Designed miniproteins, single chains. Designs and how they scored, part 86

Each design is a single chain, and the fold is of that chain. pLDDT is the mean over its residues in the fold that is shown.

## One batch from the design tools (miniprotein)

Design m2986
Fold by ESMFold2-Fast:
Structure m2986 (fold): chain A 96 residues (1-96)
Amino acid sequence: SMTAAQQRAVVNARIRARFRAQGRDPTDAEVDAVIASFDTDGDGTLSIAEFTAFIRTFVTNWTGSDADVEKMLGIWDKDGDGTLDWAEFVAMLSAK
């Protein structure tokens, strides 16, 4: 299992990789601002809309539809409340 700091580091690395793919190194403040824009309540959970936006923005090889995101959410959203915590989200990013 990953600590909260390790989970945040995985998300941070993905955001940085996307910026570098565009020929630009982001600052720590810019990465934190991106994370905050997707984690709008700051409680370490992402809504379906936030998760979908993150995948579309930062997974450059993602060709899936919103239905594909919902399939992935159905595997990891055990509570069925339409949110994923950072641990579930990082597990999704790591599992491929």
Scores: mean pLDDT 62

Design m2987
Fold by ESMFold2-Fast:
Structure m2987 (fold): chain A 62 residues (1-62)
Amino acid sequence: DLLEKVYKIAKEVAEEELRKGLSEDQAFLSSLLKLQEMGIPLTPKTYEAAKKGVREAKKKLE
């Protein structure tokens, strides 16, 4: 499932960026850049899946 993969990638990237002290917005941007590097299309559905991944990463690192 593409959306599950996007969620997991965004969550992993966000966890690393948040551990470095970057903001949630910066972590989200980094996750989107990673998805683009991997050739994953940025659509409303992949955007929301990535956003969910970043949000869950932040909750776990609070």
Scores: mean pLDDT 83

Design m2988
Fold by ESMFold2-Fast:
Structure m2988 (fold): chain A 100 residues (1-100)
Amino acid sequence: SLAEELSREVKNAVKEAFARIDKLKKDYKAGKMSLDEYLKQLDAIRDELLAKADAYEARAAEVGPGEGLELDIAAGMLYIVAGVIKSIKEELEKKEKEKK
């Protein structure tokens, strides 16, 4: 079903985003990356998820109400995850300011 396909796509996008964030965190802690570069890459990951959510919302506008709802739910999940990434960035900025 469309719901099963969208669930798989969203789950994969979220899994890949957090795997990228975990790598960034490790590289930053190892001194391989500046704070500014880490924050920039967190923004890039968030922007990619927002673009995917926006694409689902655009598709929802072009389809019937049942399929539109499934696309809106998929978009909503990605907006929530993008919000979590924003919170991770804000906590990181706060933590690094408290060290200096």
Scores: mean pLDDT 87

Design m2989
Fold by ESMFold2-Fast:
Structure m2989 (fold): chain A 64 residues (1-64)
Amino acid sequence: SEEVEKLKQEYEEKLNKIDKIRDEMVAALKTGTPEGKAKADKLYDEYLKLSEELQRIVKKINEL
């Protein structure tokens, strides 16, 4: 299904974004500063939103 192929592509793009966020979180935490911690906290919120979006994509694929 073309729709399934599009959803799989969207899933891969979001996985790549999660990998980038993880790298940025590690870099932010390595600073050992309050600013770095605040940045990591914001990145973690973004990670949680992307994780929810991935879960929704999986549900859509399973419903097709």
Scores: mean pLDDT 86

Design m2990
Fold by ESMFold2-Fast:
Structure m2990 (fold): chain A 84 residues (1-84)
Amino acid sequence: DKAEALEKLLELIELIREQRKLDAEEARKFSEEKKEETQKKIAFIQEVVAEELEEIERRLLREGRTSEEAVVEEVRRRLEELKR
């Protein structure tokens, strides 16, 4: 299910954002705690929506919109389309 994979991608981006707000030691602990969860999410996302992710990346790069916020917005938009 592409919708499920996109939801997991949004969760993964949120985990990365939270890790960036921590100091180096806390970020390391957070990364270790979430290691298995993160790896499973990445594997599932790659398996189900790798092609869509590649398209999003190329499109956003061409538009000069390389921020995490731009990626989240595009993924959220596609998720809404899939659920409607």
Scores: mean pLDDT 73

Design m2991
Fold by ESMFold2-Fast:
Structure m2991 (fold): chain A 82 residues (1-82)
Amino acid sequence: KKEKIRELVRRLVEAIEKGDFDAAYQAAEELKKYLVELGMSEEEATDIVYGLLARAFRLVKQGKSPEEIEEELVEEIEKYIK
């Protein structure tokens, strides 16, 4: 579970840093689908994923490393998939 989330979050963060918004959106949609498969509602998964996307943009602007951003976002998601 955690490894799949980490991989999707990593793809999302790398896409944002490269300015590849299509890849960022694709990673966000895959993450949303995976969270729904884990038992979240579509609404809950959408709110969480797009909240994380907004946070990722903020952290990139603050100059945090991709590794720091990845860890923060993974820890946030883990709170919801207990």
Scores: mean pLDDT 81

Design m2992
Fold by ESMFold2-Fast:
Structure m2992 (fold): chain A 80 residues (1-80)
Amino acid sequence: MKELMEELKKIEERAGKLKDEADEKNVSKEKREKLNKLIRELVDLIVEASEKAETNPEEAKKLLEEAKKIVEEMEEIVKE
């Protein structure tokens, strides 16, 4: 459980840094809208994974993997 919560925190921190980087780079409106959608999906997954960490760790782990994929997609958008 502690490892799962630490991984979720790292994902949240990475997503925050990517948002800051996108703001610094002044990415296009289309990219910002896509990033905002991914951020909403990521927040929902992190919340659900945190809630399920106590009751269903295996399901929480699957949600963590989905959250990682969203962060990877965010990274691709922020790159030039």
Scores: mean pLDDT 82

Design m2993
Fold by ESMFold2-Fast:
Structure m2993 (fold): chain A 84 residues (1-84)
Amino acid sequence: SAAAKEALLANLEKRREELQALIAAARAAQDAGDERAALLHAREYVELLLEAIREVDQSEPVVAAALEEAERALAELERRLAAL
């Protein structure tokens, strides 16, 4: 569990600048009233999280839980985009 958490954190840290840029872009789009752009940036953010999570041992409960949450978030974003 500790080793799995460390590996996940390391993979997220490698993508930290890109993740932060996507969050900033999503917020900027939302502030501008561009709902589609905001959702597209949020989707890219979750897709990048999924890449990081999938690079670690999926049999670990903490990693499996993170994967479920990220996949659920992606599905919700896809539903919201389809409704536009």
Scores: mean pLDDT 86

Design m2994
Fold by ESMFold2-Fast:
Structure m2994 (fold): chain A 59 residues (1-59)
Amino acid sequence: TTGTAVAEDGYEAIVTVLDDKTGSVIYLENGEQGQAEVLDDTKVKFLTPDGKIVVAELV
């Protein structure tokens, strides 16, 4: 599943869920790719390019 992930502070990224534990994130500000941790069916956790850890919901 690929969708927009929105953090509680309004930060947005594109996330692809790969399995029950892992996903990939594309950062909108620079187009770079990172890793995401899948927390549940709608929530992912990842590190932003500026070093902040965010929890985001798939919308």
Scores: mean pLDDT 80

Design m2995
Fold by ESMFold2-Fast:
Structure m2995 (fold): chain A 72 residues (1-72)
Amino acid sequence: MLDLLSESIKEEGKKAGLDESVVDEASKKAKNGKNLKQGSTLGAKSLVDSGVPEEKASEISSEAYKKALEKS
């Protein structure tokens, strides 16, 4: 569910203290994925491209992916 992934990226990004513009861009990029795994990868890449450290971007993306899977 790409919509659930997008929403979860917004939630996790806000918890991590990221700017709304950075989080919104990552959530939009995640929706361009053909599946949840690709979407989470695109979201993480967007965060890194926006200057978020790779470790933090990976953590946010992984947690969002897990939340999206739990809700199917």
Scores: mean pLDDT 80

Design m2996
Fold by ESMFold2-Fast:
Structure m2996 (fold): chain A 69 residues (1-69)
Amino acid sequence: SVAAKAEEYQQYIADLEQMSQGRQALLQALIQAGMDPETAAQLQAQVDALNQKIREKQAELQAEIERLK
């Protein structure tokens, strides 16, 4: 059903968010272990960009759910 597909996509997005959070936690651990600040900042920016993309995908999903009713 449409509802079942919506739940599946919502779970998929939630899993992506958890992966991004885990990646950020790993980056922070690497910074504490002595990663140089410029490299750490670049990697942090990439994580932030990924998180923004996930938010955009969430908006697209919401629009499709409304279209499908």
Scores: mean pLDDT 75

Design m2997
Fold by ESMFold2-Fast:
Structure m2997 (fold): chain A 74 residues (1-74)
Amino acid sequence: AVPASLATVARAGFHDMGNPPPSEAQLRAAADAMARATGLSRAALADALNGKRPLSKEQRRALGAAGVAAAEAA
């Protein structure tokens, strides 16, 4: 399952890029892609997206790009 907070941030990211809200399958794929792009574990990525740990500008950019790529692939 995709954590609710991670799903919310992924949806907000897609909305900022003019994309429609993604499905749960797309959110799961985006979470996996974002974890790979940032080099973070899924749990660490969820904590970062919940604001419990900082992300660099480069990591945020990688998350956005990975999210868009996952949405296009799904």
Scores: mean pLDDT 62

Design m2998
Fold by ESMFold2-Fast:
Structure m2998 (fold): chain A 65 residues (1-65)
Amino acid sequence: SEAEEILISAGLSREEARRILEGAKRLFQTVPEDLARALITRELQKLGLSEEQAERIVEEIRREV
């Protein structure tokens, strides 16, 4: 997936990327969408991703949940 490849380009392994994406999907199912977006974006930016990269990942996850 595009989200998986963005995370790998940031230095994460494919296994680490998949774990992060699975956690983010779970968060979208647990809390309101606006809060999930804010929390996921914050954590991705802490990993060194740009705001644009974080937004692309968030949008892909939203489409899959």
Scores: mean pLDDT 83

Design m2999
Fold by ESMFold2-Fast:
Structure m2999 (fold): chain A 82 residues (1-82)
Amino acid sequence: SSELLEEMERLIEELEELLREAREEGLERTAKVAEEAIERARRALEESRRTGDDELTRRALLEVEIDLGIVLIVKAVERLAR
């Protein structure tokens, strides 16, 4: 559905903002994890648009949400370790 695709795009925008912030702060590990998460999310978005499969899109959304959580944890740990 368009709503699921819009949510996927929103999560990608959040990951891109985290990447921007990580680069500005010199958080190299966080930036790398965010870049990899963005690449996976963009591939998932393209596949979801191609297939139109809402169930596949919901599973992909869960994976992107997990990746977002991982990026946030890595950022918090890296900031504290500086």
Scores: mean pLDDT 88

Design m3000
Fold by ESMFold2-Fast:
Structure m3000 (fold): chain A 97 residues (1-97)
Amino acid sequence: SEAIRKDVEAHLKLLEERIREIEENPQSVFEQAALYLAAAVLLVLIEKHKEDVPQSLIDRARRLFEKARRLTDEAEERVKRAGTVKAFEEELERERE
């Protein structure tokens, strides 16, 4: 339906803006993980209603999901290298100075 299309488009825009903010100023691994989860949930919703959603929005959601996943994977690897989530967050704070 038109309502589903508009809702999906609005949510995609918000997630795209938030991912851009995280790329420009990463705060914590938990924020990146939350974006990945939000993008995954949106993709699942779109796949269930694909008859109501243009292919262009589905493609945007898939690109957004892939981007959020890469950011989360990078954050996870940095946490592993730092040894703890706290040490990783302290590294992010130093990089922002």
Scores: mean pLDDT 71

Design m3001
Fold by ESMFold2-Fast:
Order: structure tokens, then sequence, then C-alpha cells
Structure m3001 (fold): chain A 69 residues (1-69)
């Protein structure tokens, strides 16, 4: 799941033409990747990592929705 979220955020940032939206997507991608790294290095922190990724994912969803016609 986190890997798919990170990949989606990266692809969304690459497709985004608005610089502000792209920066927000790039920041969300960074947060999700850090969360994934946390889960892989310490599975006991999975819930904490998923909460951080969920907050970042809300940003991805909002930006993608705003960009969609």
Amino acid sequence: MLEEMAEYAREAAEREEDEEHRRRLEEAYKTIVQSLETVLSDPSKTEEAFRAAAEAWKVVEEVVREAEE
C-alpha cells in the first residue's frame, strides 16, 4: 500500500503542470517514502508510519481532485 501511494504521488507530481500543486505532491511523496522506509526498518512503527502517510495522502487526493476537470 505505501509503495503504491508513493508511486502514485510521484506520477501525479510528474503529470502536474501547476508549480504549487507539483510542490505539494512532491512533499507528500517524500513523506510517504519516509513512512515506507520506517515500516521496512521497524515494523513495530507501522501504525505511526501509516498515520503520517495518510495525512500526506490527503494532500495528494486534494491536489489531484483540484487539478481534475
Scores: mean pLDDT 78

Design m3002
Fold by ESMFold2-Fast:
Structure m3002 (fold): chain A 103 residues (1-103)
Amino acid sequence: SNDELLKFIREEVEPFRTDAELQELVDAFLRQFEIKLKNSKNLEEYEQVIDEASRAIGVIRAVAEAKRRGETSAESLQALLKENEPYIEEVREKLLKLLKESG
């Protein structure tokens, strides 16, 4: 259900709220994810929202880790985004499973 997808994403992003910038990024992401879920009309649109959300949380995680390390250069962020590819895929698969369990 939309509630299960929202709960999963809220719990997944909570650890990344480590400063004001990350809190704003997380809040903006959660608002957009909820809006996109409400506006989704078919399975293809839900899968697209899940793909976008999985990539967005990967970016949030990379930014949080870059800040934690003090390595906020574009090069460091790109490296962290590549390291996050397995994590992005894991989040996507968990969201897709929740979507299928809702049908």
Scores: mean pLDDT 86

Design m3003
Fold by ESMFold2-Fast:
Structure m3003 (fold): chain A 80 residues (1-80)
Amino acid sequence: EERQRVLLEAAIRMFEIALSTEDKEEALKKVREFLNKLVEEGKITQDEADYLFSVIEDIIDRGKEALEAALEQLRKLLEE
């Protein structure tokens, strides 16, 4: 399913951006910019972008270990 793969790849990249940025506000800004670009390119819908952003907002509040655990699970899903 090409759409689910695109969404998983977007989610993985989103978490990578968040983990590579120490400042929470800057991380969220970069993630929003990334997701907006995917919507502009027609790769995901605005609803999908908003959902992914809400997920990263929730997980980033739980700390870096939660982000790392989520990223590991997403990478495992992509390998399957």
Scores: mean pLDDT 81

Design m3004
Fold by ESMFold2-Fast:
Structure m3004 (fold): chain A 93 residues (1-93)
Amino acid sequence: MELPEDWEELLARRQEAARQRIADAVAAGDTETIRRLLDEAEGAVRLAQTSKDPGVAEAARAVARAVVDAAAAHLDKLPPELQERVRALAERL
């Protein structure tokens, strides 16, 4: 996959959106949305590991890291199952 010309700006916006989505989901007690965001982060880690394009791999890792770091900031407010998922993803990054 080719990165867009403005990929750095898009990446920064996606990282900010990921942090906000996690914060909103935590505030709402929306465990399903948090689980989905962690599924997206896991997919991004997988893309980073399998991509032949270094730029795509780096961008995917950065997006996954933003979700994981945002979730880790609220770790004590998450169910144990999601706490374990956050820790497992952090180990892979």
Scores: mean pLDDT 78

Design m3005
Fold by ESMFold2-Fast:
Structure m3005 (fold): chain A 88 residues (1-88)
Amino acid sequence: MTKEEIIKVLLENGVPKSTAERLAELIMKLLNSDDPKKVILEIAKELGIPPKELSSELLGALNTLAQEGVIDEEQYFRIHDALLEVAK
């Protein structure tokens, strides 16, 4: 799976181009990380966004990618669980 493939799917589902590019880059980092929870917290700190808000935005994108078959079930649950834990 490529960043370009994620961007295309998000655009086709009504996400604005700038948002799709940002979300695709973040999702690629999460998929390539051994600790997605740590990555979410570090990104939230770097961007100055509350972790809960970033988690909510990423969860929406993750659900879209899973519905379109871009990510597999193992990838989905691994990131989804991290996002829910951060959103507490």
Scores: mean pLDDT 81

Design m3006
Fold by ESMFold2-Fast:
Structure m3006 (fold): chain A 83 residues (1-83)
Amino acid sequence: AEREAQIEALQAANAELVAALQALLKNPSDENVKALAAAYKAWLAAASKVLSQSQIDQARANLEGQLKKILSDEQYEFFLSLL
């Protein structure tokens, strides 16, 4: 029912976010940063229906930590500007 659809939507959004991260790891272009920002926004929308705020905050912190290791400071600021 509705809950099952919400979980499926979150799983799909997770797959898209992972794909965007993998693309960024191969080529840290502005286009891939924009794609990651779009995937992250979609993930947040799906996650807000399934996960607690604490779980979302932990996932955000983990993503930000990974991005700071992959992106330059300028690319990271660009990513934040797209949110």
Scores: mean pLDDT 84

Design m3007
Fold by ESMFold2-Fast:
Structure m3007 (fold): chain A 76 residues (1-76)
Amino acid sequence: DISKLPYLEGMARGLALGTKAAISQLPDKALSIGYSTGRTAALLGVPSDLLREAMRKEGLSDEVIDAAVQGHESYL
């Protein structure tokens, strides 16, 4: 449904920003935080491709983005 896309993109951006802020407070936990963000995105119905793109736009590392994708997939 095309009417839901801006809402899902907004949620993905919010998750990416929250992940970035959390990693700034706990950098040694970056991968664990990414994984948890992915699981939360899956729970909220945010597609992994939208999350991946939002995290990339916020400058999160490929390792953190990969951890988030794994977290998202683990919820299935």
Scores: mean pLDDT 84

Design m3008
Fold by ESMFold2-Fast:
Structure m3008 (fold): chain A 83 residues (1-83)
Amino acid sequence: SEMEEREERIITVALALISQGSVPLEDAIERALKASDEEVEAARRFLAALRDEAAKLGKGDEFDAQLAGAREKIRKYLEEKGL
């Protein structure tokens, strides 16, 4: 649905910003809410590149688990704030 697509866009951008290590969750989500299609695609490429680097270190599964946990935290935040 369009709402599920919107949620995935926000989660993707927020994850990329958080993964850069300097952005608090709330700020990452505020920026993600305003993201263009180009910014969403850039975030997808960034996360894919991080996963590839983790895989080279034998930590692909650990990366996938950590990313899944972060996704769930972002979803809960969106639900709690009605975003």
Scores: mean pLDDT 86

Design m3009
Fold by ESMFold2-Fast:
Structure m3009 (fold): chain A 82 residues (1-82)
Amino acid sequence: SEAAKRAQHLLLKAGYLTPEELPEITGEVNEAVRRAILKFERDHGLEPTGEIDGTTLTRLAELYGDPNDPLFKGVKLPPKLP
């Protein structure tokens, strides 16, 4: 799904996924992606569901997202990092 693709990009940017664990953005939640989501949720005080829901996506976008991405319109995002 598009939400899963965005989560994969953000998890890679955040360092919760490596290119070796996710060599291509697929939009599918495999074991490595689910593990990364759970770790992110636990580290940020979110319910550790392993699901890509609106709360998890909003928090990922807030910390690591691009403010020009329409998927994250209406959330406060940090400056783009190199």
Scores: mean pLDDT 71

Design m3010
Fold by ESMFold2-Fast:
Structure m3010 (fold): chain A 87 residues (1-87)
Amino acid sequence: SAELEALKKAVGEALEEILRAAARAGVSSEQLDALFDLIEATVKKLNEAKTPEEVLKVAEEFFKQAKALLPQLAPLIDAKEAEVRKK
């Protein structure tokens, strides 16, 4: 559905913005590698999601894990989670 695809797009854009912010912040190679692995796993789950509720569950788990991995980016991650929840 258009709603499902719009929500998947919003989550994908949030993932890209968090990745760019992590790269600009000069996080460690270990943190960046872990973030790439987390994004890859999240994208696979998003591709399999069939409902908006499943997309939101995948997004919530990503944001939780991303904040644990990158506590210095917590304000940005929280802002992106709020943007996704509005859609």
Scores: mean pLDDT 86

Design m3011
Fold by ESMFold2-Fast:
Structure m3011 (fold): chain A 84 residues (1-84)
Amino acid sequence: STLSDEVLALVEEAFREIVNAENEEEARRLAKRWGELLLKQNPAGVRLLLWELEHYAKNPPEGAPEKQARNAAAAGEVLRELLG
């Protein structure tokens, strides 16, 4: 099923905040906050955010700061736990 534009916009904003977090601990806190918000609206949004974060962690863009891949990986662990 196609996600609503509103949910897609929330996933995009969550992704940006998480990968640009100061450190992994902040990324985990943001993941929990955004994950809980998205889970209440549409669990598919959480699954999309998780997929994008895991993909980014494994395949970071050339020239991206290494901390962004670490933030994405840490956040992905939190979202996996949230989903069960």
Scores: mean pLDDT 87

Design m3012
Fold by ESMFold2-Fast:
Structure m3012 (fold): chain A 66 residues (1-66)
Amino acid sequence: SMDDLLQQHLDEMAEYLKRLAEKLPADQRAAAIARVEAIRNDESLSVGEKLARLAALYAEIRAALA
């Protein structure tokens, strides 16, 4: 279903962001990874809302790595 495909995309994006966060300075890594998991596991958000929040977090992590 579309929801299953979106959930798969969410899981892949979350795992990618956690790997990207491992490149952050040690003092920022745990907090960034925790933010990814908090968004992934937030039962109050739709899958689409979770994807949007992970996209915003991706931009933040990319900026921090620049």
Scores: mean pLDDT 87

Design m3013
Fold by ESMFold2-Fast:
Structure m3013 (fold): chain A 66 residues (1-66)
Amino acid sequence: LGPLARKTSQALQRGRDAIAEASGGTPAEALRIGGRVFEDTLLELGGSPGVARAVRRASEEEADKL
């Protein structure tokens, strides 16, 4: 795996873990937390800012539908 793929995979894992940990709250809150953790992690690792922001916005949009 290239460095960019590793960074994205690590950010996805962190976001997924955050959603699982937030399962005691509402589904909307869990999605928002997951999207924020994914964005923060990917940016911290020096990954793609565009991918990070797009995923966060998608998570917020889906949360708004719930």
Scores: mean pLDDT 77

Design m3014
Fold by ESMFold2-Fast:
Structure m3014 (fold): chain A 90 residues (1-90)
Amino acid sequence: MMEEFRRRVERFEKELRERYEAFLATNPDRAAQEAFYRELVLEGVRRTLRILVELGLLDEARELLDEILAHSSAELRALAEEARREIEAL
């Protein structure tokens, strides 16, 4: 199960990294680069949580949510609170 989780995460992390590198190559504005990076981080967290839920790794999903809530930006905390409500409804 953890091997399947790692494979799915590695697949989309490569996709997100390639998208970020392509954006950096065409956009020299630092503020735009930082905004795009924040969007990719939010997308990465959403995809990770979805994979954990789909694989039935609910304890791991809750641990990730707790980590995000303790140590992340306001945008990530808002996303984590929404995801927590969804998981608790399961």
Scores: mean pLDDT 78

Design m3015
Fold by ESMFold2-Fast:
Structure m3015 (fold): chain A 97 residues (1-97)
Amino acid sequence: MDASDALMDRILQALLEAIKQGASQEELIQVVRDILEEAARQGLISREQAERIAEEVARTLRELLEKGMSKETAAMVTAATAGMLLEQEIIRQEQAK
């Protein structure tokens, strides 16, 4: 499993579990932030990249929920967005070498 797919699956699983437990929008955002901070600790991305991805993902989740999307659908779209952004950052890192 590549790092992007693994991160996307982890975010989706964590968000769905949090939703099942009645998590608020802010708690869902914190779950994504915690997972991205762990990815930075493991050396998959820099701390700065993790912070940028977390901000974009938080914005996406808030916008989807404001538009009346279900928490479950918003979680799926949010996880896919995080995976795509991570893949783009990894590609940029490889091209910068």
Scores: mean pLDDT 79

Design m3016
Fold by ESMFold2-Fast:
Structure m3016 (fold): chain A 66 residues (1-66)
Amino acid sequence: SIEEEIRELIAEVRELAKQLPPAERAEALTMAGVIEWEMKQAKTEEEKQKVLEVLKKFLEELKAKL
């Protein structure tokens, strides 16, 4: 499901954050928390899809820094 994909990608963000310096790690973990909160507030599949798109873009940018 889309919720499972979002959870898996949030876990990947948190795992990759362990490789970052303290300040950047804190920023990545904060973003993961914000996205997780937005997923919990999302009421429709369309809203969850938008959360997934934001998360995928963030993860891509995070991987580019590593």
Scores: mean pLDDT 84

Design m3017
Fold by ESMFold2-Fast:
Structure m3017 (fold): chain A 84 residues (1-84)
Amino acid sequence: SEREDKALAVRITALHHAGRSQAEIARELGLPVSAVSHAIALTEKAVEAKTGKPLSELSEEELRRALAEITGMSVAEVSEIVRE
């Protein structure tokens, strides 16, 4: 459950960073738009607190490292979830 929730948050954040709208992410992942919006807001705050940068200014490599630190997953596991 907790691991699945973390993997889902990583996937939502990666899609958002790639420029997908909240509605597109919600449709792709089978979630309410409210759940996607909430996850993005929490992750943007966590990323900014960890990196000192807005999510939109992170490179793909910086994003993977930040998500690994925030979730406690390995960079390799985060990279597998992101799959860019």
Scores: mean pLDDT 83

Design m3018
Fold by ESMFold2-Fast:
Structure m3018 (fold): chain A 73 residues (1-73)
Amino acid sequence: SVFERLKKEAEEAEKYLEEAKEHLEKNKSPEIENGYEFSLKVIENVKKGISLKELAEILGVPVASVRETIRRL
């Protein structure tokens, strides 16, 4: 079901967030901090079942930027 898939995606996003936190501890910079905040917004909206294209429109950024954020998590 769509609901079961979204729940699994949310669990994977939480794992990525934990890895991102470890990366922040190694590289504390304003750019990484801004990227972390953006990544949190991406994860929250993915958990709500919003597509990457719709999320890009909501955040006012290119779809490529959303994909790069997920890739760097």
Scores: mean pLDDT 65

Design m3019
Fold by ESMFold2-Fast:
Structure m3019 (fold): chain A 63 residues (1-63)
Amino acid sequence: MEKLEREIDRSMVLMSISVSKLSKKPPSSSFAQKTLDLAQQVDMPQSVLDELQALLAASKAAE
């Protein structure tokens, strides 16, 4: 049962990254932070965490 919850959360993280790439604008820093927090909670691979950290840095640089 925990595996299903983790797959849903992982899918949400991946969709959030995809939406951010499609928008051509960095997301809000709060959105990027929440997505990173979720990714950490579901133990996403380091490559995904690095991508979210870059997204958060881009969001902060845009402000």
Scores: mean pLDDT 74

Design m3020
Fold by ESMFold2-Fast:
Structure m3020 (fold): chain A 99 residues (1-99)
Amino acid sequence: MKEWEEMVEEVMAVARKLATLPESVLEQRMENALKQIDKAYKEGKMTKEEAELAKKAIRYLVLAALALREGDEEKAREYVEKAVRYFLEAAKLVEERKA
């Protein structure tokens, strides 16, 4: 129902951008993103399930960027598809909670 290919292409563009960063900077940004998600959970802005799905999405996005650095476009795309799936699952939980 959602335009899956468009979402995958958008997230691939983000992964390509992240792949241009030094690995140490990429790791620091990932750690900061995970810390912000944990903070949102502790402040009651996210459920535990929403936070865990968001963290999985971030981790797969970083794996995609690392695969792109190695020239492995196929592996990067597989990781992006997993990241998109986890982002969509988290978004669905947020929508169901607001309904």
Scores: mean pLDDT 81

